Designed miniproteins, single chains, continued (2). Designs and how they scored, part 55

Each design is a single chain, and the fold is of that chain. pLDDT is the mean over its residues in the fold that is shown.

## One batch from the design tools (miniprotein)

Design m5888
Fold by ESMFold2-Fast:
Structure m5888 (fold): chain A 91 residues (1-91)
Amino acid sequence: MKSFEERLEEAQREFNELAAEFEAIRDRLSPEMRRRLIMELARVSSLLLSVIIAQKYSEFTSDEEKEKLIKKLEQAIAELRALLAEAKAQI
């Protein structure tokens, strides 16, 4: 099993890669798909920040809450990756 720190580092790397892929294709996307991806990027970014804060202030966050947050982040990244793949298929 991966540690919480390894999972957070992996999630941050994957988010950065997906954000870079979006920027590379941004101008080629329909306005509707661009809006959907921007909103999803904002949602994942907010979740990532929440996980970073929970890890930094571990004294105020239970292991159960940290596990819930990182699982939500991992799921959100998978959903963002799927949406980006859908967007790429349209251009």
Scores: mean pLDDT 87

Design m5889
Fold by ESMFold2-Fast:
Structure m5889 (fold): chain A 97 residues (1-97)
Amino acid sequence: STSTRELVVRALSDLLFQQAFGDGPTLTEVADSVGLSADDLNTALDAANTFRERFGLPPVDPNTARLSPEAVEFLKRVAKGEIAPSDVDRELMKVLR
């Protein structure tokens, strides 16, 4: 079984790859709010930027990037275990613009 922490890291990576950016909190503020360490945030960023490079997208700048409020609330729901692991991808698609 995937741990809740691993689910949150993967969900954050997917949000960053899918460009779920907006006027919400910084990546550091998001990580803190969902109980991710700096290492967990770096893991999510690394995974997202590796995928973004493969598709010709610019890398996410961790110092300036901000998530949409909808993406943050989704990530908090994943962190609280309010979304079943099998439903994470479906629920993530609902917060993309």
Scores: mean pLDDT 86

Design m5890
Fold by ESMFold2-Fast:
Structure m5890 (fold): chain A 85 residues (1-85)
Amino acid sequence: SMEEELKQQIDLIGKQIDDLEERVDEAIKNNNQGELRNVARQSDLLIKLLQGMIEEAKRENASQDLIDRANDLLKRAQEIKLRAE
């Protein structure tokens, strides 16, 4: 179902965001400007992907729990991007 696909995508994106949070922490500790730029770019791509997914989920009447989870991931991706900039 579309809802199961959305759930799987949210789970995968959540794991990517967990990885980016770890990467931004290490890049800051090491003053790694190249890695900070990479994290910022990847965070920006995830922000755009999540925004599109949230719009699709709303149109398809997906569960509020899934929409809330996607919005939480969006906020986390935005925070990572801000820290990486």
Scores: mean pLDDT 89

Design m5891
Fold by ESMFold2-Fast:
Structure m5891 (fold): chain A 67 residues (1-67)
Amino acid sequence: DDEKKIQEAKNLLERTKKLIEEGDVDMAQLVAASMKASRESDKDLPEEAIKLIEEAVKLVDEALRKE
């Protein structure tokens, strides 16, 4: 179900944002890496879910650059 996959991606993106806000960048990186692995294993992910995963990875990369 595409809607379920999109909702799961939204929930994980929000968790990633919260972890970055709390200063737990290491855990945010782990969550984003898990999302990326799910994208690699599921070739039929809807485009919206893929964009949400890409946004989470980008936010973690930006947080890591600020160290």
Scores: mean pLDDT 80

Design m5892
Fold by ESMFold2-Fast:
Structure m5892 (fold): chain A 65 residues (1-65)
Amino acid sequence: MEEKVKELIDKAVERLAERHGLTPEQRERVRQALETAVKNEGLTSEEDIERVARVIERALASTPP
């Protein structure tokens, strides 16, 4: 269960890193943000994880705030 969730998070981070040319440090920050959101909300579904990843992606694309 948690391992599958971590795999989904890792895939989302990898996609964001490729789209936005993230540095290794930024990739780690995005992964941490996703993991924190998942843990805070108890998310386990693929759809929920992708939803959070989309929110992070929009924030990255709309920088600066």
Scores: mean pLDDT 75

Design m5893
Fold by ESMFold2-Fast:
Structure m5893 (fold): chain A 104 residues (1-104)
Amino acid sequence: MGGEEALEAGKEGLEAGKKATDGKSAKEAGLKAAEGGGKASQAAEKGGVEDALKAMEAGRLAKLGGLKAAKAATDSEGASKGTGGAISGIGGEVTGRLSAERAA
C-alpha cells in the first residue's frame, strides 16, 4: 500500500479521535486509528524511502488519534479500541522511522 494512502488513513484517525466524545465515537475513532497504523506499517515495509517517511507521519497521526479516542472514551470498549489504535499508530511510526533510517 502506498504511503499516501497510509497518510490519509492516519489523518482520518486523528480527526475521528479529536471528535470523539463517548464510548461509541471513541470505538469508531480507535478502529480508524488502528487502520491508519496498519497501513503505515505496510507502506513502510513495502515502499521506498518516500513511503517510509509518509508512513512515519501516518503512524504518528494514528497514534495521536488513538490516544485522543482513549481519553474521550466513556466505556471500557471505547478505551480499549482507542488504546489499540494508539499502539497500531506507534508500530507504524516506528516501522516508518526504521525503514527511512536504514535507507539513509
Scores: mean pLDDT 82

Design m5894
Fold by ESMFold2-Fast:
Structure m5894 (fold): chain A 65 residues (1-65)
Amino acid sequence: ELEEQLKKEYDELFKKASDEVMRIAKEGRDRAEKAYEQSPEEARRVRLEATRKMVDIVSEALKKR
């Protein structure tokens, strides 16, 4: 079934992207938490950078369709 195979391919592709995003989100959160001790504004910058990296990963995964 074409739909079953498409689902499997998308699940594999998005599982890898999801794992990468989760890893970057955790690292970004840990860095933002440390930065918050210095300045809330610095923490915001760190979070924004992590968010942009996550968006790039999702965009790349979608382009591999």
Scores: mean pLDDT 74

Design m5895
Fold by ESMFold2-Fast:
Structure m5895 (fold): chain A 74 residues (1-74)
Amino acid sequence: MDEEIERRGEELRERLLADGVSERRARVAALTHMGEEYIALGDYEKAERLYREAIELGADPERVERGREHALAA
């Protein structure tokens, strides 16, 4: 499962880079996507680590938290 989540995150990053999105923004999108998948699996520790890394790369903490809350409510 972890390998599949990581693969999907890498695929998203590659697609965004091909579309002209910056490396930093593409990495942020991949990290937040992987975090949402880990929340769906109940692995909150891995999700929190990925969200923290996204915020360190410049993601809006409030936007990240809204996505996290939405994933938890699902």
Scores: mean pLDDT 80

Design m5896
Fold by ESMFold2-Fast:
Structure m5896 (fold): chain A 59 residues (1-59)
Amino acid sequence: MTPSELEQRILRVDMLAWSKRDGKSLDRVNVEVGRALADGDLERAQEIVDEVEEELRKK
């Protein structure tokens, strides 16, 4: 996933979690993904976004 694609997916997942009022998913996207990005760990950020998006779509 490119950095641009990651940014678009973060926005989509954040909006989806917010619309579903899923506080755990919002925390993961805003806190855990933000921390991974601050650490320069794009791979970890991608993993978290993928996990949260799948959880939100499958629930």
Scores: mean pLDDT 76

Design m5897
Fold by ESMFold2-Fast:
Structure m5897 (fold): chain A 90 residues (1-90)
Amino acid sequence: MEEALAALDALADEVARIANETDSVELTMLLMQLSIAKQLAEKGKLEEALELVREVKRRAEKVLTEEQKARVLPLLDEAARLLEEALRAQ
């Protein structure tokens, strides 16, 4: 669980850096969704957190540039993987 929360923090930090580099409302919305996913994970709502991370990935693939995808998608995949592992450990 702690690893999944750390991965969500790392992901949110990277999205926040990109959002600060751009005037993108879409990146700010992704950051808000990641904040909600972390809150759900902290409350033990791992299935809901995982579904939201998957939704963020679908949106990111549509709205991010290829350079931004290279930075963000590996972190999204890692966060989803760790959430899936935490869910299986319950």
Scores: mean pLDDT 84

Design m5898
Fold by ESMFold2-Fast:
Structure m5898 (fold): chain A 97 residues (1-97)
Amino acid sequence: FEEKLEKLKELALRVMKLLDELTDKGYLSPSEATSLSFVLLTALVEAGLGDLETAIELLEYVRERLRKLKAENPGAAELIEEAIKAVEEMIRLAKEM
């Protein structure tokens, strides 16, 4: 459990770094990046409390937002896909906890 929770934290930090890079490159607004980071942090809190159902729902919301961002920004598709894959790994880990 603790090992998977630590991995979730590592993946969330990676996603947040990718969101920051997308913001710096002009593909994502600071407001949208802040919103997505808040949802990711909330998912980590819920997972830490054992509410994996809520954590998964929040991560699925982030994944959907990133998929929409990718469709709207083909020039950033590879960078956004990295973030999507990290969120999908977080969902997988949460389902195994």
Scores: mean pLDDT 85

Design m5899
Fold by ESMFold2-Fast:
Structure m5899 (fold): chain A 119 residues (1-119)
Amino acid sequence: SMMAEREELYNRIGEVEDWAVKQLAEKPLSEEYLEEVRKESKKITEELFKLLDEYLKKNPNLSSEEKRQLLAKTIAYSLRLSMLITALALAKELGDEERAEEVRRLIEELLEEFRKYME
């Protein structure tokens, strides 16, 4: 079911987030990877807000409450994607290619979920 697929995706994201938090508690990211995180997070945030803006323009009759809900959802996706970008940078810095590939897949799956929601 779609709900079960979503639950599995979010469980995997949670496992990656927990791993990243534990790793970062022991050693922070290098300045080079921290800058990569800032650039990639900005790029993804800009993409999400562009999709939101396009959706709002196509749906001018949305209520203030519906617009607030969409904004909140966009912020939530932006924060989660930024955390995954941090986890990706961490996997790269550690040379963990398998983890890096897993996190790249999760980022793309979460972005695709958001894009479909905004269609």
Scores: mean pLDDT 88

Design m5900
Fold by ESMFold2-Fast:
Structure m5900 (fold): chain A 79 residues (1-79)
Amino acid sequence: SRVELELEFHDEISAGVGAVAAAVYSLLYGFKELRVEGTRLFVTIETPESKLPEAIEAVEDLLKLVEPLIKESRIRVHL
């Protein structure tokens, strides 16, 4: 299973702060991919279906942490 998170930040400084926060979460939860492009941050988690709820929680926790810095967020879940 795969969880994809795409965040659009207000500016590049906010995206940089968000990328640092996402890097910390990556160390705790093991993100497959973490990529920053201008004002956008892309996160991918690949996990067994049995651990999909924990992966979703990690993404939601990251979203809550960076919420004041973002304009838009998108989550996609692939079984």
Scores: mean pLDDT 82

Design m5901
Fold by ESMFold2-Fast:
Order: sequence, then C-alpha cells, then structure tokens
Structure m5901 (fold): chain A 65 residues (1-65)
Amino acid sequence: VTKKAAGYLLAVGAGVETGKEIRVEERDGKLVVTAKIESAEDRAVLARMKAAMESLGLEVEVVEE
C-alpha cells in the first residue's frame, strides 16, 4: 500500500463520517481535498483526516467549497 492509497482511504472515511462528498486530487505530489463544510463537526473530521495524512508524510491542502 502506498502513502497515496492510504490518504485516499482516509478521505473515504471522512466522507462516510460526515455524510459529505469529498473530492481528492493529486497535484505535484500534494493531495488537494475539497469538501463542503457546513458544521464544526465537519471541520473537526477534516482536521483529523489532514493530521492523519500528514503523519504519513503526505502534503495536504483542505479546500472548503
């Protein structure tokens, strides 16, 4: 399993937990995660996802739609 694959699995988990559509795109070795954030709980889930991805050595940007 690559770090990139693990990052995608973390994004899927965040989507399931929030019930929101989460889009993941790779640009220049960086993961760009786009999600519609509507609550403090959504922000907390995405923050935990970002921290987990970064702990794997991934560079991550979270974009609110």
Scores: mean pLDDT 78

Design m5902
Fold by ESMFold2-Fast:
Structure m5902 (fold): chain A 75 residues (1-75)
Amino acid sequence: MAKELVEKAKKLAEEGAPQEEIQKLLYEAMKEEIKADKRLSDEQKALVLQALDAQMNNDQAAYDAVAAQTEALLA
């Protein structure tokens, strides 16, 4: 469950774990929530997941392109 991953990430942050490890758990929790979202189509889920991957890689151009395409589908 996404909630369990978020709680684990908070505990690791309190223990002074590396930022990379904490961030990885938070992204995994976000991906699980997106996959479980009944309001999103499979295509919308794929685009949101691609936007998260671009954000994780700090690729602003890829993130902006995917975000614009995702907004077009949701609008």
Scores: mean pLDDT 73

Design m5903
Fold by ESMFold2-Fast:
Structure m5903 (fold): chain A 81 residues (1-81)
Amino acid sequence: DLTLSLDGEILADGTIVLDVPDLPEEGTVVTLTLYQPGKPPETHVYRDTLGESLRRTVQLIQQKQQETPLSKIQLTLTWPR
């Protein structure tokens, strides 16, 4: 399998930017790791279609950002060769 890790960019206004390349819609696994001050890292794994996994990733990021500002976001994408 192929793996790509990328960091989410957190802008000064709280906007989060994820630059995800064009990957297979089927068989791509999305692993999201969220870092919030004073909390242990949270890891979430999505095994849906790429579009649905990314939609859920964005939704969770937005929810968590409303609770406590995120200090770091990591996204790991894994797909078959």
Scores: mean pLDDT 79

Design m5904
Fold by ESMFold2-Fast:
Structure m5904 (fold): chain A 65 residues (1-65)
Amino acid sequence: GLIELLELKAEQYARLGEQGDAEAAYEASRAYHKIAELSSGERAEEYKRKSEEMLERAKELQKQA
């Protein structure tokens, strides 16, 4: 479904972000944020945290570029 597709997208972009791609880290943040919006309870909070982590990663990578 849509959430499963977003999870795959987020995981792929997160991997690229870990390898130094700031734009990919930002896209991972956006995908995790969307999953959080489509979820509830503890699952929504987990994906909000992942979104925030990837956003901070993107900001740090941009500072280093």
Scores: mean pLDDT 84

Design m5905
Fold by ESMFold2-Fast:
Structure m5905 (fold): chain A 56 residues (1-56)
Amino acid sequence: SMDRLNEESLAGQRAALELMRREGLRLRGGEPTPESQARAAAVVRAANEAIEEVRK
C-alpha cells in the first residue's frame, strides 16, 4: 500500500543518514586535533539535523 511504500522510503533515507552520522562519529574517533574535532562535530550535527528533517 501507499503507507508501506512511504515507510520503506523513509527507512531507506534514515539508514543512509545513520551511516553518515556514524561516519561523522568515526572522524571524531580519529586524530584528536581541534580542527579534526570541529569538522567531525559539524558533520555529526548536519547528519542529525537531516535525520530530524526526515522524521518530520
Scores: mean pLDDT 65

Design m5906
Fold by ESMFold2-Fast:
Structure m5906 (fold): chain A 89 residues (1-89)
Amino acid sequence: TEFLRLATETIPELVKKAKEALERARNVDKLPQEVVDKIEEALKYAEEVGRKIGEEDLSLEEKKELLLEMKEKLEKALEYYEKAVKEKK
């Protein structure tokens, strides 16, 4: 159930947090465009991985690798956002 947990719990939660971070970076925290761009890049990567998993004939192992890469990209973008918020204050 590791794959199912990643796909249905972990990744959706990270995408939600990244979307919230993007909204805050633009509208609340008014962070530099560089921070906004990093979050947008991670979200675009997540969309592309979702498309590949849904449309391409991939093995379970390949799908899991893509989800783990997506998780890492989203986590790094969120870390970058958190550091930028901390440095501004």
Scores: mean pLDDT 80

Design m5907
Fold by ESMFold2-Fast:
Structure m5907 (fold): chain A 111 residues (1-111)
Amino acid sequence: SSVQAALDQARALGAEYGRYQSLADMLNDGAAYHRRLAPLSPVSAETAEDLEAVAARYNERAAALLAKHQAIADKHPDYRAEIEAAFAEASAAAKEAVEAQTRAGQEKLAS
């Protein structure tokens, strides 16, 4: 059904949205670290700018996915709550998956 297709698309868009937001947050955290070192290192200032620029691009992609999701929800007003819930749940799951992968990567580097 068109509603089932909308729910499936909300889950797909939500997962990608959550992934891009988590990547942007991670890059901004890295940039903040390098900003704290910037008074002692010009290379840290440049690294912070580069990380901030990549984070901004991920945030732009996330915003585009959110707009696409809202356009789909607008076509199914009677099912908006279910469509928004599907997007939010998929987004949360994708964020947790990125965080888990990052933790596993950090543990491998520490060993």
Scores: mean pLDDT 89

Design m5908
Fold by ESMFold2-Fast:
Structure m5908 (fold): chain A 63 residues (1-63)
Amino acid sequence: SMREEVLARLRELAPDKSLTDEALELLVEASGGDRRRLDLMLAGLVFGGPATITAEHVRRLLG
């Protein structure tokens, strides 16, 4: 599933960081199944971001 893809990719890029359930749902929806778009969004969220990525962090990324 796309949820498993998001979690696997986050673990690969930033194993010290986690997502809330709400943040995970928003990332799945916003990526639309596009792995390249997911990778760009994750890069924006993990670079200089907090240990726990929340729905608010995802919303700020999306505008």
Scores: mean pLDDT 81

Design m5909
Fold by ESMFold2-Fast:
Structure m5909 (fold): chain A 104 residues (1-104)
Amino acid sequence: MSDPKLQADITAGVLRIAAAVTLRSVEILKKKYPNAPPELQKLLDELEQKAQQILEIADQIEKNKDDPEKVKKLLEEGRKLQQQVSSLDQQIQSLIAQIDKKLA
């Protein structure tokens, strides 16, 4: 792209939005399942922690936008965190389905 700093700002913005959506999802699920089993609580806490790490990566991308090698490493770390978030979302959905089936 013609402006590497603009691309870094755009990517940081996308990561912040994704993390905010994840944190909101965790808040909703914690309110819906206030007495969640320890297994579900652990997954929600891990998801929240990963979302917070994504926010930190977004901040570091903006701070280091003049260092292309640093940005490249941060983008790879952010990509891995996003993949971990997706995996945790699938585990949480599976566990919720099991809980709902047991209560029905």
Scores: mean pLDDT 84

Design m5910
Fold by ESMFold2-Fast:
Structure m5910 (fold): chain A 68 residues (1-68)
Amino acid sequence: MREELEELLRRTIEEGRRIAEETDEPAVSKGAEQLRELEEKGESLLSIAMTAGMIIVADAVLRTVEKL
């Protein structure tokens, strides 16, 4: 169970990082710096994954609203 959670958290971090690096949206691209800061500080895997998850959601919401 815990190992499965760690895999999900790691995948979430990878997805958030890719989105932040590939995006032209300034609000979402700042998330890449936030992820690096959390990694440098040695924050928990959960904290880093939560931030990555918020980046993923924010990107999806902003892209949807922009097209409305």
Scores: mean pLDDT 76

Design m5911
Fold by ESMFold2-Fast:
Structure m5911 (fold): chain A 60 residues (1-60)
Amino acid sequence: SRADQRTVLLSGLADERELVARLRAMLDAGEPLEAMAQEVERHARERGEPTEGVVEQLVA
């Protein structure tokens, strides 16, 4: 149902918020872009999906 689909999307958004917070903390700590890229890859592997727009969310 559409309600089930919305629940899945909201769960995904909550998970992405955690990733964005980590990337922001890494940026503030002055970590290299390679380390940030590895964190994005790790997140994508755990989800089995590509992390679209995560880098854009960090910049915005």
Scores: mean pLDDT 62

Design m5912
Fold by ESMFold2-Fast:
Structure m5912 (fold): chain A 74 residues (1-74)
Amino acid sequence: SRLDELKAQLAAVVAEIEAAFKAGDLDAMIAALERLAGLLKEIGRLVFSPEQYEQFVKQLDEELKRAVEYIRSL
């Protein structure tokens, strides 16, 4: 099912974040976080109304930008 596919993709991205963290690869961490954000947007399309989805994407993009800026400041 689509839900099973999304669960597998989430598990894979979490593993990518963990691997990048252990390697100290900040660029890989940023790339994995961007992939996580993409998956969350796809899940949001299935769950939220159009108005809720717009607000969710706006907040997610703002939080992702702050996280990326923080990681790059390390």
Scores: mean pLDDT 85

Design m5913
Fold by ESMFold2-Fast:
Structure m5913 (fold): chain A 95 residues (1-95)
Amino acid sequence: MEELKEKVKELVEQLGIRNGMSLEALLHINRAIELMSPELVEYALERFQRLVEENASKEEIIKELKDLYDLAVKRGESPEAIEHLKKAIEILEKE
């Protein structure tokens, strides 16, 4: 599982570098990933891999983070993970 979490964090870093995302937003996303259930990590891996392959825009990445937030809430993921996703989205929307 740690290997999958690291892979998701690597994909997020690639997307962040390409789109000029702040370190603060990236750190919140990384913390959320560390706290996610295995099932949500697998979902995130598939989605972020696709975003990298499709050279997704910042707007598309924010939309995917919002979808991930909605899924995390629906699945009853840890409140700390949900809060970190929310903070990342808020930071990215203000940039």
Scores: mean pLDDT 86

Design m5914
Fold by ESMFold2-Fast:
Structure m5914 (fold): chain A 99 residues (1-99)
Amino acid sequence: EKPLFRLVSVDVPPELWVNIEEGSRTPVPDAKAIVLLVDPSDPEQVRAAEEIVRRARELGAEVAILLPENPSEEEIKEAIKKVEEASPIAAEQLKRYFE
């Protein structure tokens, strides 16, 4: 089954990531930071990811970021910087994903 977006960092248990990627069937938990990759040419993916980001912020996320599927080095660095301020765990996940 094709996911609507790719979750690359969130400070919740990894077992919840599948449910988030499978069309948000699970409400976004009390995450402090969340980062999603989307194909900007796919409006369905963009809308789904924007909805997750909106819900995360409503649930108290300090940082919620959308990145394009192939982000630039500067976009990656900026995202890591913002995420690290909210959640060192999420920043470590994001660093590992882009290594």
Scores: mean pLDDT 66

Design m5915
Fold by ESMFold2-Fast:
Structure m5915 (fold): chain A 85 residues (1-85)
Amino acid sequence: SEIEKIMEELKEAIKNGDAQKVLEASRKILDLAFDPEKTEEVAKAVARFLNELSKEDIENLKKLPKSVQNEVLFAITLALAKALE
């Protein structure tokens, strides 16, 4: 699915410290979260991503600029919140 591909892009970007690709993936998550047909699928994929985060993933996220970290957190939070409507 499109969201699964985006979540893989996000994981790879975090691993590689690619701030631009992390931002691109985060924006794609937001776009799909607002699609009525995909809201639940997006929220489930994001929740799965959070449950699967390793210590190394957290360390790599902390190395990114704080503005990028904030964008990721915003995208994740909003995607989950949309499923609660």
Scores: mean pLDDT 85

Design m5916
Fold by ESMFold2-Fast:
Structure m5916 (fold): chain A 96 residues (1-96)
Amino acid sequence: MTADELVEQLRREAPELLARLEESVRKAEEIPETREQAELAREALEAARRGAGEEEFFEFAERSSGAAQVMLVELAVRDPERAKRIIEKLKEEEEK
């Protein structure tokens, strides 16, 4: 699958994925052990909404894979070109 195909898939599935992620974050906030991870996911969503760059994405990815996933889905909807660049970098790292 190309980066373009993956971005299109994320955009197509985004409403369902974001609804599920938002529900998961809400439940995680009610559990003391997962509250910090839920807060990171919310920060990642807000970062995507304010136009956060690739550097911010990788900073979140280093701290939480869940936050990175939420951010990538939101970016695929709001800024597909940025999401594509992030996916291309992730693939480049995997092909080492």
Scores: mean pLDDT 78

Design m5917
Fold by ESMFold2-Fast:
Structure m5917 (fold): chain A 107 residues (1-107)
Amino acid sequence: EGAEEVRLLLEFQQEVGNIFLEAIRALREGRAEDEVISAAVKLMRELAERFGLSSKSTEEMIQIVTETVKRIAEAIRAGASDAEVQRIADEGINRLAQVFYKGLMEK
């Protein structure tokens, strides 16, 4: 462990947070769910490559991002509160952070 690992974890969490904020914004603007999922998955793949994550970790993260964006879209369509939408995003960020942390520990 070192300061660099802490920096990478914080940068990763901020970047995945931005992916979900962008997805929420796009869904609120009426963008199609499949388009928003595709965009989020692309950003997640680029992020995983930038952080040097394994293909296994990347695949797990893509699944988490897809599931989370789908749940956000369903919540928005159902008229859920901003707090409930954010709760779903936070759950996704926490799951992604766990995969990242485990992958980081394997290096």
Scores: mean pLDDT 85

Design m5918
Fold by ESMFold2-Fast:
Structure m5918 (fold): chain A 64 residues (1-64)
Amino acid sequence: GRGALAARHFAELDPDGLYDAEGFARFLRETVGAPEAVVERVLAAGRENGGKVSGRLAAELAEA
């Protein structure tokens, strides 16, 4: 979906770039309309990684 495509684009631009997990989850929920399960996965990954997710990890979570 659009969420997976957007996350993949960010991963291709900077796969090791760190994004704020809460901000990225809000973007997925409000702008992209991603399922709540995807939003919860991003937030869970953020909690394990000091509030951040890499572009690569974000792309994987958005596709699942």
Scores: mean pLDDT 71

Design m5919
Fold by ESMFold2-Fast:
Structure m5919 (fold): chain A 91 residues (1-91)
Amino acid sequence: SKEEREEVERTVEEVLNSPEVQEILEKAKAEVQATTDPAEIQRIIDEAVKEVGEIARKLAEEKGLSEEQIDTVVFLVENAVRGELVAAARE
């Protein structure tokens, strides 16, 4: 429904704009830019994505979202974070 989609979109924005998630992203960006080792870059990205995904799941669960909505929030947040870190690693 429109209401379910709006709740998901609002939750995704809340997670991505949280100070905790922004701190994880800034640290991970600095770490991927400090190395040229592809395995190390992948490890840093995977760890940051996992941490942010866990934060997203907890927030969505606390809001009382459905399992489908929670999975969608986590998926969108993880994809946004991974994309940003992959872009940072290629700079």
Scores: mean pLDDT 89

Design m5920
Fold by ESMFold2-Fast:
Structure m5920 (fold): chain A 83 residues (1-83)
Amino acid sequence: MMEKWIEEKLENHTEKMKIALKNIQAVNKILEAARYYRAGELDKALEKLAEALKLFQGSKKDLEGILRAFGIPKDLVKKAEAL
């Protein structure tokens, strides 16, 4: 019970933090890139991924974890890094 209440409060707090933090904006762009990739729109996926990489303020390992969680292939990441 207490854990679910904390989770709900944390989710509400994280939504506010998502508006405030550049890393959350980058994660949203990674999500958009993943959706474009799944739709076969590789150019749009690459553009959104490149924007996300420029906004992200965390470590490369944290970024790689997020990219893997959203199903972004390593080859697409390398192409985005070259932009």
Scores: mean pLDDT 76

Design m5921
Fold by ESMFold2-Fast:
Structure m5921 (fold): chain A 78 residues (1-78)
Amino acid sequence: SPLMQRVEQTVQLFNEALEEAKKTKDPLKQAVLLAVALAEISELEFILEYADLSPEERQRVAQWIEELRQQVREVVAS
């Protein structure tokens, strides 16, 4: 669906921000990139709460949110 294409784009933008955060040696740049990654998760949470998703699409988005949150936690905990 067009809505799931937006979800996939949001996940891609998250992955790009997180990958750049892992590569940078600048602490300020890393903090900004992690904030961008968290903003993408917030967009997925907004879609999950307010968008007209099928039950299967809703479960997939919820699983992605948990996976992306875990990836951020692993980067911050290092």
Scores: mean pLDDT 88

Design m5922
Fold by ESMFold2-Fast:
Structure m5922 (fold): chain A 62 residues (1-62)
Amino acid sequence: DDDIIQNLQNMFGMSVDRARRIIDTFGRATVRNIIRMYQQDPAAAMAAMQARYTAAARAARA
């Protein structure tokens, strides 16, 4: 968890609390995949993360 949190902080400028919330929302495996995608294609990774966050928020409202 700490390694993933540090990667999210360094790559996306996230706070520790925000990084933990993202891990809790998407799961560690999904977050690791997004970090890997960011290293290869930052724009696609940012879009994927934003889309998943939006989808999770919509699911919570439905």
Scores: mean pLDDT 71

